Designed miniproteins, single chains, continued (4). Designs and how they scored, part 25

Each design is a single chain, and the fold is of that chain. pLDDT is the mean over its residues in the fold that is shown.

## One batch from the design tools (miniprotein)

Design m12896
Fold by ESMFold2-Fast:
Structure m12896 (fold): chain A 58 residues (1-58)
Amino acid sequence: SMEEAEKLAREIAEELGLSEGATKFLVEEARQAVKDKSPRFNRENLRKFAEVLKAAEK
C-alpha cells in the first residue's frame, strides 16, 4: 500500500541518516513506484536509491 511504501522509505532514510530533503525525495519515489505498480519495487532497490541520495549529500 501507499502508507506501507512511505513508512518503508522513512525507515530506510532514518537508518541511513538522510537529510529532510532526501527523505522527502525517497518517500515520493516509493509512492511513485506503488502508483506505477512497478514489479521492481522492493526494499533492496529502495535502499540502493537511498544510498545514491546520501552520496550526493556528501
Scores: mean pLDDT 77

Design m12897
Fold by ESMFold2-Fast:
Structure m12897 (fold): chain A 60 residues (1-60)
Amino acid sequence: MSERRRIEEEIRRLELELGVLDVALAVYRLTNDEEGAREYEERIREVREELERLREELER
């Protein structure tokens, strides 16, 4: 129960972070900053991987 609540809150936190990163990536792509875009693409990948792990844990 406590663990489930922790996972749910962490998922919510990461989903908010993902939204912010998506906006930043869109801005860098609009300015043709490929290097900056790559940095945000990598962070987005990491956040998505963590979200998948937490969602799988929540299904237990």
Scores: mean pLDDT 80

Design m12898
Fold by ESMFold2-Fast:
Structure m12898 (fold): chain A 60 residues (1-60)
Amino acid sequence: SKQEEIEALIEKGLKIGEEVQKLTDEMRKASPEERAVLRKKIAELLKEGQKIYDKINELL
């Protein structure tokens, strides 16, 4: 059902949010070289989160 698909997408979004938080905390303690890598990972996760948001809106 659409409801089950929406619930699965919400759960994926929550996991992305948790990973972004973890990487953001790591970035505060990281070297400049590590921060560059972490920034790119965070940006990719945020793009994935936006895709999930868009898909939820499409299903509504």
Scores: mean pLDDT 86

Design m12899
Fold by ESMFold2-Fast:
Structure m12899 (fold): chain A 57 residues (1-57)
Amino acid sequence: MEADLHLGRYVATGNLADAEKAAKLFGVSLETVQKKVEKIRKAAEVGREAARKLAAE
């Protein structure tokens, strides 16, 4: 879906224009989109840290 494309771009690049378009297409606030993306990014960071520790072994 087009809304999912804009959300995915915002997760990857941090471009606020994509976040605004996703919010409009989902019919939610920009704040809601930012909160959801922050959760996704934090989960990804935990995974990257685990991979780094594994590589150091």
Scores: mean pLDDT 74

Design m12900
Fold by ESMFold2-Fast:
Parts: sequence; C-alpha cells; structure tokens
Structure m12900 (fold): chain A 66 residues (1-66)
Amino acid sequence: EENIERVAKLLEDLGATPEAVEIAREVFRKLPLDKRKEFVLKLASYALKNGKLTAEEVRKIAEEVS
C-alpha cells in the first residue's frame, strides 16, 4: 500500500538528494497511514517548485504533518 520504493523513485526523479530520500523513508514508516499521503504530496510539491529536495527540507515538512 505505502510502496515506499515508488515514493523514493519519484522523489529522486524530482531532485531529492540520497540523504533526503533516506530521511523520507524513515519518516514515512513512522507516520500514521492517513498522514503518509499528505507527507508525500508536500514533498513532491516542494521538489517540483524548487527543483531540489534536501534532508533538512524533508525534516521541516515532516514537522508540518506530525
């Protein structure tokens, strides 16, 4: 259902660093199911808008959805 590997690939394609993908996987697994979709959408939106996604930005977005 979560298919974290598909999410990881999407983030990589959108300019996420390897560290950002690793942090996103950890956060995704710890989040309740209902918050995982919001988290992924916020990460993807940020990466699309800025052409990059770093570990620090992933942590900040994780705080917003927690």
Scores: mean pLDDT 80

Design m12902
Fold by ESMFold2-Fast:
Structure m12902 (fold): chain A 58 residues (1-58)
Amino acid sequence: GKLVKAIKDFDTGLPVFLSLKKGDIVEVLEEIDDDWIKAKSLKTGEVGYVPKAALEEV
């Protein structure tokens, strides 16, 4: 799928959200709306929601 990179740390502590550190690469699984995606971390294999504002295209 499409790969994007975290431009900042994102960690809410909630299991529905994906925890990211700046520089982590994630695979876009689904675009939910204009502000959120469902993604899979290539580093951890975890799946969750992440804000598009925390990501950039690679």
Scores: mean pLDDT 83

Design m12903
Fold by ESMFold2-Fast:
Structure m12903 (fold): chain A 71 residues (1-71)
Amino acid sequence: MTDEQIETAKQLILEAENLSQVKLVIEAVIGFPVEAENYEELIEVIRDAYKQGYISEKEYEALVEALRERE
């Protein structure tokens, strides 16, 4: 993912109206369906995706930062 795409994903997370919209952005980034009931569960899904090699450290840090800002 490019720096511009990462910035767009962060912005979409911050502008999302509800958890369901945030989940759709995360799913688009990690490339598979996401099941989570709250932001802490979403952060764990993103962490697992990073540990499994589906996303880079830069993508992981950016997504977690945006979710923490919404919390």
Scores: mean pLDDT 81

Design m12904
Fold by ESMFold2-Fast:
Structure m12904 (fold): chain A 59 residues (1-59)
Amino acid sequence: SDKKKKEKEKKLLLLKAEAYRQGAELNLKASKSFPEEYRKKAEELERLADELLEKAREL
């Protein structure tokens, strides 16, 4: 059961990371018109995605 729990946690982390990546891409596109508002948001979402991917790798 421990292995199955870790697999489920990995899948959830990867799904959350993908959602943050999609948010980052959206904000990056918006930053072409409003760079100050959306560039920082895009960078923050990319950082959050990377953190979740790293956690998934350790499981």
Scores: mean pLDDT 85

Design m12905
Fold by ESMFold2-Fast:
Structure m12905 (fold): chain A 68 residues (1-68)
Amino acid sequence: MLDPGDARNIARWLERKARETGDERLRELAESVQRAIRNASAGRGLSPQEAEAVQQGQKLAIKEVNEK
């Protein structure tokens, strides 16, 4: 599971990518990751959907890092 710092970086990357491409799905994914961070900060933990969104965002970011 990603720590909060990694999750915030993933959310920022997804939001930037969504703005650049106009991809609404990336924007929705960024919102889900941000909600996961908010819930974790409030002590509510992550739902399965939020955990999945964080994992998907991380996989996408890792793939892009390989292309400099």
Scores: mean pLDDT 71

Design m12907
Fold by ESMFold2-Fast:
Structure m12907 (fold): chain A 65 residues (1-65)
Amino acid sequence: MEKGEEAIDRFLEELRKNADKYPVDLLVEAVKKLIEFYPENVERLKARIEQLDLPPEKKAALLAA
C-alpha cells in the first residue's frame, strides 16, 4: 500500500529529466516533504540522489534537506 516508493521513483525520474529547470529551493522543499510523509524511505531517497548526475551544489542542498 505504501505510496512512498512510488512517490520517490516519480521524483527521481523528474530530477533525472528536468533537474536544471527547477530552482534548488523548490527541490529541497520537495525532498523535505518526501522525508516528512515517508520517513522509512529516507535512506533510499538520499542514496538514489547521491547516484544522480546533478551539479554538486544542488546535490549537496538536496542531501542536506
Scores: mean pLDDT 76

Design m12908
Fold by ESMFold2-Fast:
Structure m12908 (fold): chain A 65 residues (1-65)
Amino acid sequence: SLTAETAEAMILMAAKVYGIRAEVEVRGDTLVVRYELVDEEKNRRFIELARKAAENMGVRLEIEE
């Protein structure tokens, strides 16, 4: 959906900002996010932004390392 695609774009942008390698898979209105562990604080901030993007767009978020 456009909503899930928008959330995906926001999450990928956040990954670039924090220098984190991440992959996003869209499954209907659920986003599956996989990312590398680089730095505890950067990973924490990335996850916070991913959660906010999903919440704001009304999509479900599943995070995998």
Scores: mean pLDDT 81

Design m12909
Fold by ESMFold2-Fast:
Structure m12909 (fold): chain A 73 residues (1-73)
Amino acid sequence: SSELERLRAEVEEARRRLEEAIAAGDTAATSQAGKELARKVAELQSVASPEEQARLREELARMDRLTVRAIAR
């Protein structure tokens, strides 16, 4: 559906912003981008099929590990 395509695009955009913030070493931007990514993934999961939910969970877990490591003090 168009909603799934839009939400998937938003998740990809949020991932890109998170990767840029991590690469830049900007902890404030990394924290904000990580929260935004989690929020967008939650929105997508609320309307996704079980197969898509499993894929999203795996991808989010990978990005979450990078985010936590990048902002850890």
Scores: mean pLDDT 79

Design m12910
Fold by ESMFold2-Fast:
Structure m12910 (fold): chain A 64 residues (1-64)
Amino acid sequence: MEEKRQKLIEADRAGDVEGMRAALEELKPEIIENAKKRGLGTEEQVEASFERALRSMEAIRARA
């Protein structure tokens, strides 16, 4: 788990959008599982939040 999070942090520092996307996709199942255990939302809601975050990052990087 921590290794996948470290990849995300490193990709973000480097401005590597593709690396960030890959790291988030690797983390996604674990985050969904954790959210389900805590009752923080449905799998569908967690996926929608991820999609929104990825779109936001891509839009910011595309403008830079």
Scores: mean pLDDT 70

Design m12911
Fold by ESMFold2-Fast:
Structure m12911 (fold): chain A 72 residues (1-72)
Amino acid sequence: MKEIEELVKEIKRILEEMKTQTSREDVLRYTAEILRKIGEIEDILLEAVKKGEDREELLKKIKEIMEKVFKE
């Protein structure tokens, strides 16, 4: 879960950096980085489910991470 929290924080940082960029190329590059990090989060979640982690507990932890990172 800490890995997911770190990835969500990195996505938030990239989104803030995108606000200062005006070039189409930079926006596309940042978008690609965000999508890659989302893929990493998906891989971590799939691995946790394979290891027997409860789905409801995983969803609760994800919700808490999203609230913490984006609401502070």
Scores: mean pLDDT 77

Design m12912
Fold by ESMFold2-Fast:
Structure m12912 (fold): chain A 66 residues (1-66)
Amino acid sequence: FEVGDILKALKDYTATSPEHLSFKKGDLLLVEEVVDEDVVRAKNLKTGEVGLVPKDLVEKVGRKPL
């Protein structure tokens, strides 16, 4: 994934730490930072919350237009 990618949540995820993002299946997430091979920092476009997202729980569905 790359900064500016729009990801779709494949399942519900409940964050157990303040650094992680909670989301529901079908939520759209905007990638703000690629932290490593397994984790991105993303903004949930439904809630406005920002946090760490495991890549295994999401798929790329688009990119933010400029």
Scores: mean pLDDT 79

Design m12913
Fold by ESMFold2-Fast:
Structure m12913 (fold): chain A 58 residues (1-58)
Amino acid sequence: SAVEEAKKLVEEYKPKSVNVNAPVPSGPNIFEKLSRNRYNAEQFKKTLESLGVKVTSF
């Protein structure tokens, strides 16, 4: 799920911010996979922000 993907990303890479257009440092761009569905994209962003990660967009 989008929530699980976001939590795993934070646990493994511990990013301070995630750019929705680019991979996190040392990690793949998982947002592209999740953005096919608006709900998944919003859940992913919401989970990252709840974990203290800043989400950047265009």
Scores: mean pLDDT 63

Design m12914
Fold by ESMFold2-Fast:
Structure m12914 (fold): chain A 55 residues (1-55)
Amino acid sequence: SSLQDEVDVLNGWSNGLNSKANSLKDTDPSRAATLNKKADAVNGRISELTSLINS
């Protein structure tokens, strides 16, 4: 379904954001924190869409 395709894309974004944040944690912790916050927002959207798919 198109919703599952969106979830798959968002999972890719979340993984990318977390990987980038981890790479920056020691050199730029403020940027790492911002990327982690963005990943949290993406994960929130994934949860919302997954609930819609499973309802």
Scores: mean pLDDT 87

Design m12915
Fold by ESMFold2-Fast:
Structure m12915 (fold): chain A 58 residues (1-58)
Amino acid sequence: GKIAVALKDGGADQPGILGFKKGDKVEILKEYPDGTAVAKSLETGKTGLVGTSLLKEV
């Protein structure tokens, strides 16, 4: 999938939601047209929903 970097802290440590910090790298597994994606954190190995506006593709 696409690799992206977090532009700021976001998300939550909750089931189904991906928590992240500014500078964390994630792999985007599936994007939705509403501006959300399923992503895997390369820092923690966790998978969850993330807002794509908080990510920059690298």
Scores: mean pLDDT 78

Design m12916
Fold by ESMFold2-Fast:
Structure m12916 (fold): chain A 91 residues (1-91)
Amino acid sequence: SKEEEARRRVILAGAEAGTARMLAWVLLTKDESLSEEEKKELAELVEKLDELEKEMIKALEEKDFEKLEELLKEFEKLLEKFKELVKKIRA
């Protein structure tokens, strides 16, 4: 069903947000080589991913699948930015 597919997508997004949060925590607490700008960008991206996860859960609960699609697209864009930033930091 459309609801079951939507639920699966939100669960997967939540797992990715959780992984990003954990990785950001490790980098922010252990990597002394991070610039202040990199620390700020990491924190802001994780905060935005967390907010989108909350909004996606709410949209799923309200069965607003159109809004959920928009939120999932926003989440994918921010997750890609997070992955690119992590790749630069680890280079």
Scores: mean pLDDT 86

Design m12917
Fold by ESMFold2-Fast:
Structure m12917 (fold): chain A 81 residues (1-81)
Amino acid sequence: DLEEKLRELAKTFSPKEKAVLGIAFVLLDKDKSGFIDKEELGKKTKELGVELSDEQLEALADQYGDGKINYPLVRKVLSSL
């Protein structure tokens, strides 16, 4: 289950990392369909002062195998913790 895997991954994130992810999603997806490339997310979170590991970025993107992150699903999981 993708939501279960994301929930376990989300428990490893600090409150600061979760906040920066939320900001990065808003900044990157204002003109997109709700999907963000993992490379774009990694660069934006680093600009905002949080460097996510390659493992964290890959785990977030693994749900589709195309290097894209379903940020609405990630936000749902983060808010349900």
Scores: mean pLDDT 70

Design m12919
Fold by ESMFold2-Fast:
Parts: structure tokens; sequence; C-alpha cells
Structure m12919 (fold): chain A 88 residues (1-88)
């Protein structure tokens, strides 16, 4: 899907921005990736979406927004509760 391809590009840009210390750009890119994945949620691996929520939680924690960090961490954990078996 075009939305998945675009979401993955935004996710990669978010990761790069985070490691560069550009937390503002990291947030924007991860939020855009999540928005796109949520539009096509039945096509998306919940583990991939959970990973983005965890990354966003880490960025918000580094920004000092502990309430946002907690919110996104809980969203990631909720998605992972649905995963019964790891790949291996």
Amino acid sequence: SKEIEEALKYAREGVKAYYDGDYETAVKNFEKAIELFEKVKDEVDPVELARLYFMLAIVYEDLGDTEKAEEYRKKAEELLKKVNDPRV
C-alpha cells in the first residue's frame, strides 16, 4: 500500500532525526508514520505500529513530556498484548 510505503519513509526519517538529537523533527516524522499506519491498520503488523509508539514515547521522555511518553508507551503495550507468539 502507498500509505505503508510513505509511513516507513517517515519512520526512517524519525529514527535518523532522533539519533541526530533533533527531537522535534523525530516527533513530527513518527506522528506522520503512525497516522498513515492507522489509516490502513488492517494491513499493518501491530508489532511495527507498537515500535513506532515506543519510539515516540522515548522522544517525548527526552523532551521532558512524561505524560505524553506514558500515553504512547501504554498504546504500544496495548498493541503487543494482542501478539500471542513471537516469530521464533
Scores: mean pLDDT 82

Design m12920
Fold by ESMFold2-Fast:
Structure m12920 (fold): chain A 68 residues (1-68)
Amino acid sequence: GREEIEKEKERLLEILEKDTERMRREAPEVFPPEIVEPLVRDIAESFRAMIDSIEKLELENLKKKEKL
């Protein structure tokens, strides 16, 4: 139910945080420092928006099932 949706969102956010920390550490080896922070930020914001969209869809589907 709702608890499973919330746990999945938390798991995805933890993965995002870990991946953004890794990108900040590793990206300077490939990209100039001035590009790293905007790039990591934009990627993180895009992934966060995707996670929020997934949560919204799952909550809407749960609502439909509970009204039946």
Scores: mean pLDDT 79

Design m12921
Fold by ESMFold2-Fast:
Structure m12921 (fold): chain A 63 residues (1-63)
Amino acid sequence: SAKEERLKELAERFVELLKETDPRITEATFEVLDDERVRITFVFDGETYEFVATIEQLEQFLA
């Protein structure tokens, strides 16, 4: 769907931004959960963090 494609595009941009922002972020990835939500997982200073984001939230993070 158009929403899923947009979500994927935004999530890809966001994980790249995370890796570029701080050298302590050694891994960053995402998993599409449905048409409205993505799970973003990243490793920061050896600890794993995750959160769920919507298209609106990702657009706000990338603004």
Scores: mean pLDDT 83

Design m12922
Fold by ESMFold2-Fast:
Structure m12922 (fold): chain A 83 residues (1-83)
Amino acid sequence: SEAEKFAEEVFEKYKDENGLIKRSVLEKAIREWLLEKGYSEEVIDKAIKEANKRIPPNEKGEYTKEQAIEFAKYVEELAEKLK
């Protein structure tokens, strides 16, 4: 899926030496991506908020690659339903 490919590219660009990405970095990248696709900021905010509840990061606020992909796919799915 487009969301999976996007999340994978973002993860490879911004991952740390332990193979983890900061949630804040992932959220910013997804927000910018969905704004470019024409979703409203209100819809994106709601989708990201719900994804944060469903897919919590580790205690340092970081995601694995698999979690980053799941997060992006879920945000895109919710944004599409809420538009």
Scores: mean pLDDT 87

Design m12923
Fold by ESMFold2-Fast:
Structure m12923 (fold): chain A 58 residues (1-58)
Amino acid sequence: SAAAEAERLTAEAVRLALEGRGEEAQRMGAKAVSLAPTDEEALRYGARVREALREGGL
């Protein structure tokens, strides 16, 4: 499902962000947000990626 794919992409974006791969993390996160079934879930996915980028020094 799109929701399952969005969750998978969000998890991958978080991993990339923590590894310092900020551009790849942002692209992966954008895909996850685009697949979110609701605006609330899109904000939640975006927040998770943004926090991971901060932890990764970005």
Scores: mean pLDDT 83

Design m12924
Fold by ESMFold2-Fast:
Structure m12924 (fold): chain A 64 residues (1-64)
Amino acid sequence: MERLRELADAYEAQGERLAKQGKYEEAAEKYRKASDLYRQAGDFERAEEAEKKAEEARKKAEEQ
């Protein structure tokens, strides 16, 4: 379980970095992976947060 959370944290950090670079499609993919890993770890609150970030990044990618 802890390894899944650590991987999820890493993907979320990658998503944030990509979003800051304007790479919103890639950021959305990283956030979705983080959300799935948080859900597998039983951290549903963090999973929902990551999913919202993925949705925001997806919308920004569509605006480009």
Scores: mean pLDDT 83

Design m12925
Fold by ESMFold2-Fast:
Structure m12925 (fold): chain A 69 residues (1-69)
Amino acid sequence: LDEAIERLKAAAEKLPEDSEDRQLLYIGIYRLEELKKAGIKPDENTTGGGFYTPEEAEELVKKGKEIIK
C-alpha cells in the first residue's frame, strides 16, 4: 500500500499540473490514504475504480493535493 501510494505520487509529479490524469492520480492517492487510515488492505476493485459525482471527485482531488503537500 505505501509503495503504491508513493508510486502514484511519483507518476503525478511527471504529469502537467493541469492534466486530468494528474487529478485522477490525486483522487487515487486520497482513496489509498483513507483505506490505509481505516486499516483496510485494498484490492484492485477499491483502488482508483469507483463512481464519483463531480462534487465528490473535486473534494477527493482537493484532499489528495492536501495530503501530498
Scores: mean pLDDT 63

Design m12926
Fold by ESMFold2-Fast:
Structure m12926 (fold): chain A 86 residues (1-86)
Amino acid sequence: GPLEQALVDAVREFLNAKTGEEIGDAIGRVAAAVGQLDPAARPVLESFAPKLEGATVEEAKQAGLELIDALRTHASGPARAAIDAA
C-alpha cells in the first residue's frame, strides 16, 4: 500500500543520501512510516534519536544504517517486508 511504498522509497533515499539534510529528511520519513505501520517498533526509533543529535554527516549515515538493521530485526508485518524490499 502507499505507506509500505513510502517506507521503501524513504529507505532507498536514505541509502543514496549524501548531505545532512537529505539523511535527516530520509530518516524522518522512515521513522514516520514505521511508526504508522508498526507502532510496536517506536521504542527502537526512540532509542536511535539521540544518536542523530549533533551528528556529523558520517555519524548520521552510520546511525541510520544501524537503525535500518535494528528495524529489520524488530519490525514486523508490512513494515519489515518494506524494509527488506528496499
Scores: mean pLDDT 83

Design m12927
Fold by ESMFold2-Fast:
Structure m12927 (fold): chain A 75 residues (1-75)
Amino acid sequence: SEKDELLKRAQEIFDELISLINSQSSLSPEQQQVASRIIDAIGSAYDYIMKNDLKKAKEYVKRAEELLQEFKKLS
């Protein structure tokens, strides 16, 4: 289902973020700020999925994906 695909995408973003964080001895302040924004976007995506607002859920998943790419550029 669309809901299951969005949950999977959000989980994959979270897992990759945690893997990237664990690959480093420390995070810069800029990396910490972007990581926080990714976590907030994933949280919002989960909230909208639970409310069955899949349009807004997709928006927040895409935002988290874009922020994850930004985090990778800082690493």
Scores: mean pLDDT 88

Design m12928
Fold by ESMFold2-Fast:
Structure m12928 (fold): chain A 57 residues (1-57)
Amino acid sequence: SAANVRRLAEALGVSPRAVRRALQASGLSATELLEHYRAGNEELLANLRTMAELLGA
């Protein structure tokens, strides 16, 4: 959802477009990623942040 993408973009410090690209590349939904964020899955979040930054540039 657009709301979950915006929340993830704010949490990761990247654009919503970068988040969407990272999610498409990883095969995860925004809802699944948000649940991992709430659970504190730091490794998954770090990897997705890196992908989002690269795809957002």
Scores: mean pLDDT 71

Design m12929
Fold by ESMFold2-Fast:
Structure m12929 (fold): chain A 76 residues (1-76)
Amino acid sequence: SKEEKIKEIEEKIKEIEKEIEELEKEKKKLMEELKKEKDKEEILRLIGEILRLIGEIFDLELEKKKLEEELEKLKK
């Protein structure tokens, strides 16, 4: 059913949005930690973690966009 496929894609999009939200919260937390850090080695570690989270968010946003495009095609 077209309606069943729409529901499945909408549920996947919601799951991805929740994952992005959780990663964005972690990123913000690490960025606040970075502002207070004075140790060069720890600063570099935090930057590395932030970059990893940015990459994960980017991949999820790309997956979400593909699902949203598929959903639009199904609704029209």
Scores: mean pLDDT 88

Design m12930
Fold by ESMFold2-Fast:
Structure m12930 (fold): chain A 62 residues (1-62)
Amino acid sequence: SKEEAIEEARQLAEMLLRQGVSKETAIKAATANLVSQGVDEEEAKEQAKRIVDEEVKRLKEE
């Protein structure tokens, strides 16, 4: 499902951000992951940005 695709991309973004990968690179990786799961490229890009922005915020609260 779309929800499962978003959750997988979120987990990838979390892993990359914890490893010190830049926000820009994490967005590109999450976008590619969503596209590989069948999400349209423009929608994937928008979702990846939201996912990474929220993960950056969440990780700062730890």
Scores: mean pLDDT 84

Design m12931
Fold by ESMFold2-Fast:
Structure m12931 (fold): chain A 59 residues (1-59)
Amino acid sequence: EAEKLIEEALEAARAGDMETAKKLIEEAYRKLGTVHSAEEAALRAAEAWREAQKLYEEA
């Protein structure tokens, strides 16, 4: 379900709601950390955050 949280975060960022996007990415990071290594969870979360910022600022 971490992937669904990331998708919702990107949707929130696209709608201009970076606060919600941030919360959703933080929750996705927590869920990823239970299934994936801490390093992979951090990379996934960082990638999602970078994409969210791009959608908010440039899209």
Scores: mean pLDDT 74

Design m12932
Fold by ESMFold2-Fast:
Structure m12932 (fold): chain A 68 residues (1-68)
Amino acid sequence: GAMAALTPEQEALVKEAVDVYKETRKTMSDEEARIKAIETLADGVRRLGLTNEEAAAVSSRFLKEMDA
């Protein structure tokens, strides 16, 4: 499916970033929590060597998880 399928490693990265957001959100401002989560996601994308398409899919899933 378009923009929906992630690998297990990409799913784990999204969960890690969401967990960072949820934990940081308890102790920091919304904006600071979002920045920390985005930094975690960006670092993971670089470490996993994701393509632009894969990075976009991971970012889209992360934003939808945060919006829910």
Scores: mean pLDDT 79

Design m12933
Fold by ESMFold2-Fast:
Structure m12933 (fold): chain A 114 residues (1-114)
Amino acid sequence: SIVVTESGGGTFAEGSSVTLSGKISGGEVDVAGWWRQRPGELPVFVALISRDGSLTAYDADVAGRWTISYDAANQTLYLTMNNLRREDTATYYDVAWSGDELYTGEGVPLTVVP
């Protein structure tokens, strides 16, 4: 079965940049993306990309500030997060689709401090 493992989280200062990664193993995916969840809230969409990189989509709050990319050879999804803000504090999940099936990992926490 497909397994997703997120990394790159931690505690970062406002205005800094960080790249989150999601390693996908056990099979090919058609689409992968990032969702985030704040404590007590439902997960919300951040960005997605097709396997070949031809299609991307972003939530309006991150469009132009962050970039999603996918390394198909290493099956690794990236989210490059420039100009971090305190409201970016959340747990980030790599969500991957293979056909009609959806896979995700445990999530990676990210905290932004002054």
Scores: mean pLDDT 89

Design m12934
Fold by ESMFold2-Fast:
Structure m12934 (fold): chain A 60 residues (1-60)
Amino acid sequence: SAAASAAAGAAAGRAAAERGETPTLSGVKGNIAAHQAGGDAAAGRAGGAAMERESLRVRG
């Protein structure tokens, strides 16, 4: 359960970053490089927070 939630958070964070944090073509290339190097870890942290906010919003 916790592992599944972490994996879902990582995927959600990555998707959110791809949607929201791409202001220019240079940013797109930078995001791709960061994702390959360690963006998954950062996306996991951000995704976990985003997932919690979404859960509270849906529940609330």
Scores: mean pLDDT 56

